# Designs tried in a protein design run: designed miniproteins, single chains, continued (3). Part 6

Each design is a single chain, and the fold is of that chain. pLDDT is the mean over its residues in the fold that is shown.

## One batch from the design tools (miniprotein)

Design m8187
Fold by ESMFold2-Fast:
Structure m8187 (fold): chain A 92 residues (1-92)
Amino acid sequence: SHMVEEAAEELKRAAKERGAEAEVKVEGDRVTVTLKGATVGQKIAAVGGATEAALRGARVRSEVKGDTLTLTLEGATDEQIAEALRTMAGGL
């Protein structure tokens, strides 16, 4: 989805500007977001963005390893994913 890809690029730019690195992978209805070199506050912001999608019925998984956060979103619409990614970007 072009909408999801644009939101992913916004997240990548926001992370880079704030001293972290973001990767977004889209496979069908599954989106994986990886934040590397992230502060505790940045990880909390990313989880917060994913929470809106979870409240609308999406399945969300989170994994933290040191300064790396991996979020997997499944069953969300492209609009819900784009909104979650933009919320994450704004919170970094």
Scores: mean pLDDT 83

Design m8188
Fold by ESMFold2-Fast:
Structure m8188 (fold): chain A 69 residues (1-69)
Amino acid sequence: GGAEAGELGRRAVEAVEAGDLETAKRYLEQLRELGARPDLVERAVEAAEAGDAETAIEYIDRAATQASL
């Protein structure tokens, strides 16, 4: 549901800010399973792997919002 998507998004953002890419990817995969658009999840992963935390967080927020609808 929407609350779970929001919580996963928040946890993914925290992991990105901590530099924990493995944890961030795990939460992003869980968002995808909840119905987040695969393209938004893929862009978040690509940005995080590139070290672009700002862009990664933007796509995480968008993915969590989409999954909560």
Scores: mean pLDDT 83

Design m8189
Fold by ESMFold2-Fast:
Structure m8189 (fold): chain A 56 residues (1-56)
Amino acid sequence: GPRAEALVREAIEAARRGDGERAERLGTQASALGASPEQMAEVSAVMREAKAAGLL
């Protein structure tokens, strides 16, 4: 739903800013509100990339 999509976007933005705690919290909330497996995979991929880049 729209709320889950908004939380996915915010989680991705938080990860790209190096805010891992916020990214994890928003990702968990998105999952609880029914974010798709594809959306959750994108969040995980961005967090992995951010960690590899030294941002997390």
Scores: mean pLDDT 84

Design m8190
Fold by ESMFold2-Fast:
Structure m8190 (fold): chain A 100 residues (1-100)
Amino acid sequence: MEIPEEVKKKVEELIEEFIKKAENASEEELIKLTQELMDKVKELIKENKLSVEEVEAVFNLVMQKLDEFAEKHKLSEKVKNKLFSVVLQSYHEVMKELGV
């Protein structure tokens, strides 16, 4: 999976900021923070005119980092599924805009 290095660093920075805010967040706040993260990721994709393959790599990175966060913080399956639902909705919206 090959994301442009500059874009990958920016995505990783957005994820780091999410994790920092999320450590003391309630379930409702986690969902909101995930939505805010995805809005910023979508803007980054748009600004950098990423290809379909690069977008898939970005979403795979986000999902991997959210899975690691959920495991580390022992999130319930229900909460984890809600966060992944937000990510998947954003993925479908971006892919539709790219004509896929």
Scores: mean pLDDT 83

Design m8191
Fold by ESMFold2-Fast:
Structure m8191 (fold): chain A 103 residues (1-103)
Amino acid sequence: MAEKTLEEVEKKKEEVGAKLIQHLEDEEKVKELFKEYKEFLESHLKDLPEEKQKEAEELIKKIEEAIEKGNEKARIEVLAYLKVPSGAIIVIGDELDEELAKK
């Protein structure tokens, strides 16, 4: 059950992230997408593993701060999190190796 819920949450993150990239200039659409993801997390929170429940609760709180309090730092952090695809391969090592080769 928990594994299936994690997969659903990951898929929703990717969907919301893709839409956010297309609508970054539309403040109302960004808030709508944040609210959509928050409500999705809240509806699945109890079905997540305990460690992931804490992570989701922190993210829900940051989304609330961004939407309800207009906290720009919270908004930037939520945008950064949602814009990174769940299945993204981090190639930082390759980039670092190229920089080291120049020295």
Scores: mean pLDDT 70

Design m8192
Fold by ESMFold2-Fast:
Structure m8192 (fold): chain A 89 residues (1-89)
Amino acid sequence: PEFSREEVERLAEGAIAQANYAIDLLKKGLAETTDPEEKAQLEKDIKRLQNLVDEVRKALEAGDYQAAVDAAIRLIIESAVTITILKNK
C-alpha cells in the first residue's frame, strides 16, 4: 500500500521519540559505568540508534516513504529491545 506523507511523518516522529528515550537511558548507563567493555558496548549502542534516526530523517527528506517506514520500524524494534534490556537489569 502507498503511504501518505502524514502517516509516515507520524510514524517517524514516534520512532524518533522512542529512540531518543532509549539513547538517554544508554547515556545515563555510560555516565554510571566504570567497566571499559561496558562503556564500549554502550557507545556502540548509542551510535547504532543515532544512525537509525539519521536513516529515518534522510528517507523522509528524500520523499522515500517505503525506506522511511522500513527504517522507522527497525528503529522502533531496536529502541524497544534496548529499553527492555536496560529496564530489566
Scores: mean pLDDT 86

Design m8193
Fold by ESMFold2-Fast:
Structure m8193 (fold): chain A 81 residues (1-81)
Amino acid sequence: APSQEEIDAEVKVALVEIYLTVGRLHTPAAEEFQAALDAINAGDAEAAKEHVRRGLTLDGYSDERIERLVKLAEEAAKAVA
């Protein structure tokens, strides 16, 4: 069975995908989430962290949640690389 950390990382990536598909609206946060997903798929952990942090900040997430989700994006990108 996948680990709890892997499940949590997959859930967070799925949330980014949901934001990108909702209403097909072009917002600054949606652009950052698209760039984050592209970076994760490319295995670029540093770019993934930067774009996730920017998108979540624009979307009003707390610093604590931003740090946790940035770490999950970093681990997801490293898993692809």
Scores: mean pLDDT 71

Design m8194
Fold by ESMFold2-Fast:
Order: C-alpha cells, then sequence, then structure tokens
Structure m8194 (fold): chain A 76 residues (1-76)
C-alpha cells in the first residue's frame, strides 16, 4: 500500500541521514532529512484525521528545522 511504501521511504531516508551525519557529510544529511520530513508529512496526512495530522506535521516541521539548523552550523 501507499502507507507501507511511505513508511519504508521515511525509515530508509532517516537511516541515510544518520549515516551521513556519522560520515560528517552534513549537506547530504540535510538533504535526506528534508526528504524524510516530506515523506513523513504525506504519511501523517494519510494516516491521521486532519486536525491530528496538522498538529503532528507542525511539530515535525519544528523538530526538522531545529535539526537542520544544527547540521548547518556543523557544516561550517
Amino acid sequence: SRLEELRRRVEELWEKATEAVKAKNYEEAIKYLREATEAAEELLRLSLPPEEAEAAIARLRELSEALIAKLEELAK
């Protein structure tokens, strides 16, 4: 199903982001983190009622922005 495909994609992209951080490839880590966030947003919209999806997506975006900001600092 589309939900299973999205879940696998999120898991794969998060693993790629994690490996990129370990390798100090922060630009690649940011790329994978952004892609994982987009896939996770789609997964949340399909999995939750609209009100719950909006709240979860807002929190996911806050967390992703904070992580990206830290990775951008490390990339300097």
Scores: mean pLDDT 87

Design m8195
Fold by ESMFold2-Fast:
Structure m8195 (fold): chain A 111 residues (1-111)
Amino acid sequence: MKAKEAEELYKKGLEAFREGKYEEAIELFEKAIEIDPDSAVTPQALTNLAQAYLELGEYEKAIEYAERALALDPENAEAWNVLAKAYAELGEYEKALEYLKKARELQKKKE
């Protein structure tokens, strides 16, 4: 039951994210993680939290959630891409390029 509740909150968060409602998406993703931290959606929810914070210009929070997603799945190309974009916005272009290269290498490996 809790796993299903976490998955439904995650789906609502994705809908809010697609509509550009980033603050609503963040609340829904955080609730999904809180209800079932060990849920199969948790790595994806952390990645989408990082992306939502990136869209809001909260670059340090975007980095924090992307790093948490990578702690669960180091091959998460989307999380590496968020790190690259956040560091680029903070002016750390060398780190941004390194993380972008990592994201691209992981995407090629999955194809």
Scores: mean pLDDT 84

Design m8196
Fold by ESMFold2-Fast:
Structure m8196 (fold): chain A 60 residues (1-60)
Amino acid sequence: MFRFEIEFESEEIARKTAAELKELYPDAKISVEGKTLIIETEADVTTAIGLALQAIGLGL
């Protein structure tokens, strides 16, 4: 299991990013705590890294 915690500028951006990622990666467990986006996945390293990078990109 891979776990990533990504802090954004606002809770709104974190929630918007979480919604987009849930559509792209429905098998990943995605949650938001305040401004922090939490991603948990059983996928391989490449998929996990891609998921984290996409979260950062969507939050920009």
Scores: mean pLDDT 75

Design m8197
Fold by ESMFold2-Fast:
Structure m8197 (fold): chain A 89 residues (1-89)
Amino acid sequence: SYKEQAKKALEEAKKVIEQIMKLSSPENGKKLKKGMELVEDPKTADVGSGQALSVASQVRKEGDEKKFGELEKKLGKKISEYLVSLDTM
């Protein structure tokens, strides 16, 4: 079901956000945590997704581009899967 697909994609996106947070500054970690909280609510999922992806991109530019680039790409894929699943529910 799309509801199960949305839940799975959200859980996978949250794991990627947590990985980026562990490698981020405390300031960017707080911004990522706020983005994750907004993504968890379907009513704010699009806003939260934009914030999380924006901060992940900033972390990539400021840190190890190769390592963070893979995490940013994975986050984008999981957020896309989540939002598509929400739109089809």
Scores: mean pLDDT 78

Design m8198
Fold by ESMFold2-Fast:
Structure m8198 (fold): chain A 92 residues (1-92)
Amino acid sequence: GAKVEQAAQDLKKHLESLGYDVEVEVEGNTVTIRITPPSIEEQIALALIAIGLSFEGYDVEVSIEGDVVIITLKGKDDAELVAMINALKSAV
């Protein structure tokens, strides 16, 4: 919904302000974030942040494809997706 799209766009702007190249896609109850960090150290840090959200009980998947970190957030509804996006934004 519109709140998820807005939260996703706010996350994208936040990450871009930190020097990351970012693509965000919202599809149904899934948000996919593709982040290209400038270094392997930042790539590892992003993956660990996503893993941390998974340990908090969120449905989060993380994969690394070359230099790109792919974080997939799966919510039961728009409110949970917004909470997950805001948690990720706050952790970075």
Scores: mean pLDDT 86

Design m8199
Fold by ESMFold2-Fast:
Parts: sequence; structure tokens; C-alpha cells
Structure m8199 (fold): chain A 65 residues (1-65)
Amino acid sequence: SSRLTAFDIEAMALAIEAGAGVRVREEDGRLVVTVDHPDEAVKRALGERIVERARELGLPEVVLR
């Protein structure tokens, strides 16, 4: 869907801005987001921003790993 494409692009943009890696996968009807960064505070803050963006886009259940 256009919302899923927008979310993937925005998650990637946020990760690039934070100097982090992000992977978005669809598993069992859920969106699984994995954030990779050596600083745990950056991982947490980026993860929270990605979840909030998915909520704003009206996407269903998002799981952080």
C-alpha cells in the first residue's frame, strides 16, 4: 500500500539521519522494525520516532526488536 511505502521510506530516512541501520519486515501480518546502533539511547529514541510515524500513517501493529 502507499502508506507502507511511505513508512518504509521515512523509517529509512530517519535511520540515515541518526547514523543507524533499520530493517522493516512484514511477519504474520505485523510490521517488525529492527534498529541497529551502538548507542542504546539512539536506538530507543529512533525506535520511538518510527513507531509514532507508523501511528500517524494509520498503520497497524508495529513491533520493535
Scores: mean pLDDT 77

Design m8200
Fold by ESMFold2-Fast:
Structure m8200 (fold): chain A 113 residues (1-113)
Amino acid sequence: DIEKLEKLIKENPDSADTWYRLGIVYLEQKDYEKAKEYFEKALELSGYKNATAFNNLGEAYLKLGDYEKAIEYYEKAIKLDPKNKKAWENLGKAYEKLGDKEKAKKYYEKAKE
């Protein structure tokens, strides 16, 4: 519920988790610009140490057509959690969008491990 989460942010604006949850809601609603803003705020408040938030921020950039930024954030997710199969899969998808079929294949194979 967006209304409930927005109320929670007004009551505790430093809650990284609440900003992250709003990012997820807007990502699911395909409002990628708002998802991006809320994930960026969540990461700032968490000290940039949340692999899942980096992966989801990358997904928002990918959906907005910023493939280079998507790759940057997926690489940050992988550096924090090399076992994040979804981030490896998303790296493959981003390189596929850039036309780099060789890198796309490499990262899709990493996602299967």
Scores: mean pLDDT 85

Design m8201
Fold by ESMFold2-Fast:
Structure m8201 (fold): chain A 64 residues (1-64)
Amino acid sequence: SVEEVELRVLLMKSVVESERYVIERMKESNAPKEIIEQNERGLREAEERLRELEEELERLKKEL
């Protein structure tokens, strides 16, 4: 349903924001570059999933 996808978008936005915050803290604490790069890849994957969910939500809204 539209409401289910809207909730998933909201939750995924929260995950993306939290991951960005953690990465910034890692950079401030001079974490190893490899660990930062691994987390940045995870963030990109989460951002891609968010984009797919937002595209699904837009498709569902066009059917209403």
Scores: mean pLDDT 85

Design m8202
Fold by ESMFold2-Fast:
Structure m8202 (fold): chain A 85 residues (1-85)
Amino acid sequence: LREKAEELRKKAEEAEKAGDYFTAAQLYLQAGDVAFEAGDYEEAAELYRRAYELLAEMAERQGDLESAEYYRRLGEGIVEQIRAE
């Protein structure tokens, strides 16, 4: 599981470098899910935070500041919830 999360994170980073923020965000969410299932809560929280930050940046680029704020708050909330586990 940990190895799978690492592989997904690496693919997410490559997509992010290529400017494919949507694919990067999806891969970070998948990596976060795998890390959460493995019990690596801190890693899962960081991966989820990064995914939602990318979604927020995409929304900002479209001029959708309300969605950008929503995604950033959502990322903060999921980190708080995971740390409560």
Scores: mean pLDDT 80

Design m8203
Fold by ESMFold2-Fast:
Structure m8203 (fold): chain A 60 residues (1-60)
Amino acid sequence: SLDDEFEELRKEIDELASKLPYEQQLKVWKEVNEASILHTEDPEKAIEKLRKILEEVKKL
């Protein structure tokens, strides 16, 4: 389901972000929180936003 996909992406982002400096963790957390809010209105777009966040975190 879209909910399961969102949770799996969020978990992966959390695991990767935990290795980043605090300032970068804070930025990632804010972006994930924005995606969580968006998920209540547009779950597909929220998943796209999480995928983008994941790609950005992987490059750091």
Scores: mean pLDDT 84

Design m8204
Fold by ESMFold2-Fast:
Structure m8204 (fold): chain A 66 residues (1-66)
Amino acid sequence: GMMELLEKAIELAELKARAEASKKLGEVEQVEVEQVDEETLKVTATTKSGTLELYYDLKELLEQVK
């Protein structure tokens, strides 16, 4: 259902953010996901080197998890 697709989209956003943060800043210690509006997920990845904020289009993520 729609809830399962949203959960998969959030999980995909976390995976993408972990991958980007790992490439740029090293080992990822924490990831936090917020839906900031109807179309946007904000992911905050925290590492020892700093924090990376990434924004993902929810519609694009939903297309990838279908």
Scores: mean pLDDT 84

Design m8206
Fold by ESMFold2-Fast:
Structure m8206 (fold): chain A 57 residues (1-57)
Amino acid sequence: DEEALERAKEAARKLQEKGVLSKAQAEAIENAKSVEELSEAISKLSKEQQEALRLEA
C-alpha cells in the first residue's frame, strides 16, 4: 500500500525532528521502496519507537 509507505515516511521525519528516531533510522524508512522493505526497517527499531511511529502515522 503506497499510502502506508508515504504515511510512515512522514511519521519517521516527524519523529526524527522530535528526537525519537535517529537520522539513520528515519533515512532507512525513507529509503523503503515497498511495504516489505518498510517492515524490515521498522523491525530494527525498538518497540517504543515502533509504537511512536504507528501513532504518528
Scores: mean pLDDT 80

Design m8207
Fold by ESMFold2-Fast:
Structure m8207 (fold): chain A 73 residues (1-73)
Amino acid sequence: MEERKKQVFEEALKLVREAADILEAAGMPVEGAKLFTAGQLRIIGDLLEGDYEGALKTARDMLEHARKVAAEA
């Protein structure tokens, strides 16, 4: 159980970090920092509820959002 929680957290955090890095590279470092902070809080909330699928979905949605925003920048 703890091992799966750690794996999900690391995978979700990696996706949220990638999203933040995409925004930073697009010239939006403040937006990237906001997304990274909000992403971490949402993922932690999902994990506390045992919602591993929700945590991963949140991270994937944030990455997709960052890619769309960066493409329009």
Scores: mean pLDDT 82

Design m8208
Fold by ESMFold2-Fast:
Structure m8208 (fold): chain A 62 residues (1-62)
Amino acid sequence: SSSRRAEELERRTERLRRGLEVGKENMKLGSPVVSQDDIDLGIAFMERRYERARREAEEARR
């Protein structure tokens, strides 16, 4: 089958999901000066990016 835009966007979304999981772990492990608020803000930022990518993939699937 030809490369579908939806398939490409789903692959990108899966890559972002993995990055989000790794990012969450690294935020908890890797900062010498991190407040809980800073951790929460970083996680929320990554989650919003993932949500946007997922929505784009869903729209392309239609």
Scores: mean pLDDT 68

Design m8209
Fold by ESMFold2-Fast:
Structure m8209 (fold): chain A 73 residues (1-73)
Amino acid sequence: SREAEAQAVLDRGNVLYENGRLDEAKRLFQGVIDNYPDTSQVAEAYRKLGEIYEKEGNYEKAAEYYAKAKELE
């Protein structure tokens, strides 16, 4: 299913995030948003992007992504 495919991309992004590969993790989380926009995984992908930008000190982008995550049901 599309949700299972989105989850696989999200899981890979999480592995990269845990290993400090933040730029690669950002690409995978963005991939969930771009390729699986109608799935429940999109909200988590936005949260993860927010966490990465916050870690990088980009608080404005972090707030934007957190707001997007909260907007999604």
Scores: mean pLDDT 89

Design m8210
Fold by ESMFold2-Fast:
Structure m8210 (fold): chain A 58 residues (1-58)
Amino acid sequence: NAPQAAADAALASKEAGDRETAIAHVRQLPGVGEVIAQAIVDAPLDNARKALDAIVEH
């Protein structure tokens, strides 16, 4: 799937409080491992969105 679709799904899952699903979506992004995915999902929503935007732009 397109990286943007995975990022959008991750943010939606995070906003819904579904941490496990959000982490799974973030881990689909190129170059993102488990530790980075957890850090992004556990960050405040604005910081998570900025991190995902930066990854998708690459």
Scores: mean pLDDT 81

Design m8211
Fold by ESMFold2-Fast:
Structure m8211 (fold): chain A 57 residues (1-57)
Amino acid sequence: SEEEIKKRAENTIKGLEYALEKKDPVLLAVAKRDAEQILPNAPEEYRKKIEELLKKL
């Protein structure tokens, strides 16, 4: 559902932010994978934020 996609996108953003804060290679790899999986289905506002965070990896 659209609600599930939004929640997944929000969780992906939080995961990326956390991984970037901790600078842990395992967390970064997991967060990157989750981001790549959700990007095709994420609403534009979430997609832009995810892409911004991915550029910081």
Scores: mean pLDDT 84

Design m8212
Fold by ESMFold2-Fast:
Parts: structure tokens; C-alpha cells; sequence
Structure m8212 (fold): chain A 69 residues (1-69)
């Protein structure tokens, strides 16, 4: 599915953004990555793709943990 492929690519970009934001201590980039991960999570839930839901939830959790520091 083209939709699944698009969401996978978005998750990869979000994961890279979280890593860069952690290294640079860039809170703004991290907040933006969290919002994007939340949007992808809702889209993954609508598609019913359990693997994409799990990956998006992991990225949301990681971004929230980093923002709590």
C-alpha cells in the first residue's frame, strides 16, 4: 500500500529528527518531532497497521521522555 509506505518513510524521518534533536539538545525540533509522531500514530490507527502503530507509539514515548529532562 502506498499509504503504508508513506507512513514508514515518515516514521524513519521522525526517528532521525529525534536522534539529531537529542544530540544537539534542540527542544524545538524535538517538540515538532513529537507532534509529527502523534499525527502518524493516528493515521496508522486508522489504517489498522499494528506494526506502524507500535513504531509510532515508541517514537512518541521517546520524544516525551527526552522533553521531560
Amino acid sequence: SAQIETLRRQLENIEAAIREAEEKKDRVTLENALREAQIVLEQAKELGDEELVKRAEELVRRAEELLSR
Scores: mean pLDDT 87

Design m8213
Fold by ESMFold2-Fast:
Structure m8213 (fold): chain A 90 residues (1-90)
Amino acid sequence: SSVGLEEVEKELKKAEEELKELEEKYKKSENKTEEAEKKLEEFKKAVEELKETYKKYKERKISPEEFLKKVEELKKKIEELKKEFEEALK
């Protein structure tokens, strides 16, 4: 059965665009903290892990169940890291 690959692909593009926005926000910030830099790196790693999970699923290296679980966990992590990054820039 088809797992919503188009939906996950849109989520990946959204996450990549958000990463670019956060990188630009950090670059323009007068309050460049070590904590903000660390959260940005963690966000970037989470986005890369989401891309790798999608690739593994397309290559049939993981089950649909494992794929959906990992995507859900990574989406939640990405959302939390974005909030933590924005808080660290205050």
Scores: mean pLDDT 81

Design m8214
Fold by ESMFold2-Fast:
Structure m8214 (fold): chain A 73 residues (1-73)
Amino acid sequence: KSAEIQELLYKIKKAIDAGDFEAAIEYAKELKKLVPEVSELVDKFIEALKAGDKEAARKLLEEIGKELRKLGK
């Protein structure tokens, strides 16, 4: 439910800010399991992290957040 999704988004943001891209990828995979509707955006986010592109990853995380809000969570 929405609380679990918010916790995962928070953990992902903290991991990116800490430079822990491995943790961010694992949390993103969990988010994809909970909300398959955002799976395409999550896949793009994971690829940005694998490429070391922090700017692209942050932008994609914001897009994921917007899409989750549109879905009402």
Scores: mean pLDDT 83

Design m8215
Fold by ESMFold2-Fast:
Structure m8215 (fold): chain A 56 residues (1-56)
Amino acid sequence: SEKQEKILELLAEMAERLRELYEQKAQATDPAEKAKLDEEIDKVIEETSEKLEEIR
């Protein structure tokens, strides 16, 4: 269904963005940089959740 395809696309986009952020976090040694990346990760999850709720 169109809704299912849109959901899968949003989840795939989230997974790709999270992969990049987690890779950056794994390479980071500065606690402040890690905290900033954690904020970005949370934001990605929140934005995706909001978009998924719009489809429901």
Scores: mean pLDDT 85

Design m8216
Fold by ESMFold2-Fast:
Structure m8216 (fold): chain A 60 residues (1-60)
Amino acid sequence: SMEEAIEAVRKELEKRGFSPEAIEHALETVRFLVENAGISVEEAVDLGLRIAEEYEKLLK
């Protein structure tokens, strides 16, 4: 389900130590794509990781 995919992404980003700000930023984009493009949980996690990494670089 959509909520299960979103939770999986959030948990993986938390586990990897991303900031709450980076996680929320990544989840906004991931939620849209899960809802509207039907991306898989694996694709959502991969995308979320990339978005969070880029966001964290901007904050440093």
Scores: mean pLDDT 81

Design m8217
Fold by ESMFold2-Fast:
Structure m8217 (fold): chain A 64 residues (1-64)
Amino acid sequence: MRLTEEGISAFSQGKLEEAKKLFEEAIKKDPSNALAYRNLAKVYEAMGDTEKAAEYRAKAEELR
């Protein structure tokens, strides 16, 4: 239930892979969760995957 909040907490602690899994689960539970897509984009950006970061950011914009 608090997957997005747990993901944000993991990201703030530098636990990028844990944050990624939590945001992916949040999206699986609610595919319209734009906040989870935005945060997943930030995780990919922090991991150096600029292409995936741009993809997930675009997906978040589609859900507005």
Scores: mean pLDDT 81

Design m8218
Fold by ESMFold2-Fast:
Structure m8218 (fold): chain A 58 residues (1-58)
Amino acid sequence: MSNEELAEAVRAGLERLRGLPAERLEEAVKQTLEDLKDDPEKLAAVRPILEEAVAAAK
């Protein structure tokens, strides 16, 4: 999966979480960061998207 495809998939997943409590979004973000911990290129591609989603949920 390309970094762009991954970023689009993450953005789509976050949109599906829009109706859930912020704690659910934060758990999903934490899990994604843990899953990508050993892949700095993918982490760099999705990190801004994850940070924006958490900020918007607050």
Scores: mean pLDDT 75

Design m8219
Fold by ESMFold2-Fast:
Structure m8219 (fold): chain A 115 residues (1-115)
Amino acid sequence: IEEKVRLLERLAEETVREVERLLEENRDASDEEKERLVIEVVERGVRRMGEAAGLSPELTEELVEEARSAVRLAVTRGRQEGLSPEELNELVLRTVRALLEQIVGRVAEHLEAEA
């Protein structure tokens, strides 16, 4: 259990760093393009975490949909509030970090229940 939780934490951290790098490299891209790229990275990260934890395809897809929805909501709210590109990037990065931390916690709880 501890080894799997550490793996999930590493996968989550790697996903956050990939999102941070992507936002920096694509700082002049449209909000729509940034949203699409961030969602692609987060979806891959969540699926890798689900596979590493041995989650069912159904549960993994639920987590992917939740992640996609959270990113889209953050971008939509940031745009509605008139955030600068830098502030929007910070909001997206914070949202992704919080989301992945929640997923690690939920998956760890599931692994404990299945043990």
Scores: mean pLDDT 83

Design m8220
Fold by ESMFold2-Fast:
Structure m8220 (fold): chain A 55 residues (1-55)
Amino acid sequence: MEVPSAKEIIEAIKNGDLEKAIELVRKWVEEMTKDLPKEQRDKIIEKAIEEVKKL
């Protein structure tokens, strides 16, 4: 499965599907940060999810 595009994440948020938006953001951050240590990746994922929840 290809890395989710920013467009797909935005569409999920606009549709009010927060669970899908959170899952897509998690997958996107995971792929973008795969070269970082797990501790830093987990921190970035948590921050990204919190930002989605604020929307």
Scores: mean pLDDT 74

Design m8221
Fold by ESMFold2-Fast:
Formats: C-alpha cells, sequence, structure tokens
Structure m8221 (fold): chain A 62 residues (1-62)
C-alpha cells in the first residue's frame, strides 16, 4: 500500500496541510543525518507511513 500512501500524502499536501509538510521535513532531516545523504521521496514516505501506522495501531489497540 505504498502507492496508496503516496496518493494520500499528495492529496493532503495539495489541500495545504502544513503539519504534514513539517513532519515530512523533520523525518527527512533525520534520515539525511543518519545516511549522510538526502533520502528519496519513497524512503521519506515509507518512514513516515511506518511510524504513523504503528502509532495509530498501538493507540487504538490500547
Amino acid sequence: SLEEAFDEVRRELAAGDTELMKLLNEIGQKLAKEKGRPPSVAELLQAYLEAREKRREEAERA
């Protein structure tokens, strides 16, 4: 469902959600520091998606 995640993020960005943009920027900076190079859009979105899904599932499970 990486493709679906791409679509969702793209739609939210188009709607002008600055919160999402800030989050992506922060994750991007972390990944860049860790790898020593700017991460790809796919890597950025994957990391964000993974964190979001895990967080949501854990919160809902509780």
Scores: mean pLDDT 71

Design m8222
Fold by ESMFold2-Fast:
Structure m8222 (fold): chain A 96 residues (1-96)
Amino acid sequence: LIQKANLAYQTGRFYFKKGDYELAAKYFELAGELYEKVGDYRRAGDAYENAGEAYEKAGDLKLAAEFYRKAAEMYRKAGDLERADAMERKAEELEK
């Protein structure tokens, strides 16, 4: 499972660099779900944050906000409260 999460994350990064933001977001979303299932909340947060950034660049601000909030939840579970607060603020700005 962790190997699939790593592959999805790297695939997301590849498409992000290529400018295929919607496809990048889907792979980061998959990576986050897989990291979350194995309890790696820090990497799940990183993946959901990257999904949010990819959706934001793709122009899907609603999905971007949703994934920034998922990242915040994962960062809180990982004990990274500062990063969690930053993600919550990003989501709030996109919903205004």
Scores: mean pLDDT 87

Design m8223
Fold by ESMFold2-Fast:
Structure m8223 (fold): chain A 61 residues (1-61)
Amino acid sequence: MSEVERVTRGIGLKLRAIGLRLDALLAKTPEEAARLEAEADELTREANELGIPGEPVMPEK
């Protein structure tokens, strides 16, 4: 596996997480918003595990 592949995957995960957070803001119920936020957090965590630091680095629990 290459570092370029790892970085590209990490960026993709962060972009997906952003999309989910936007969906959470538009969710019609707080339960749906919470689930979308949790899913986005998981994607951000995976991206960080790939070594993509980013400025906001607190996707953990």
Scores: mean pLDDT 73

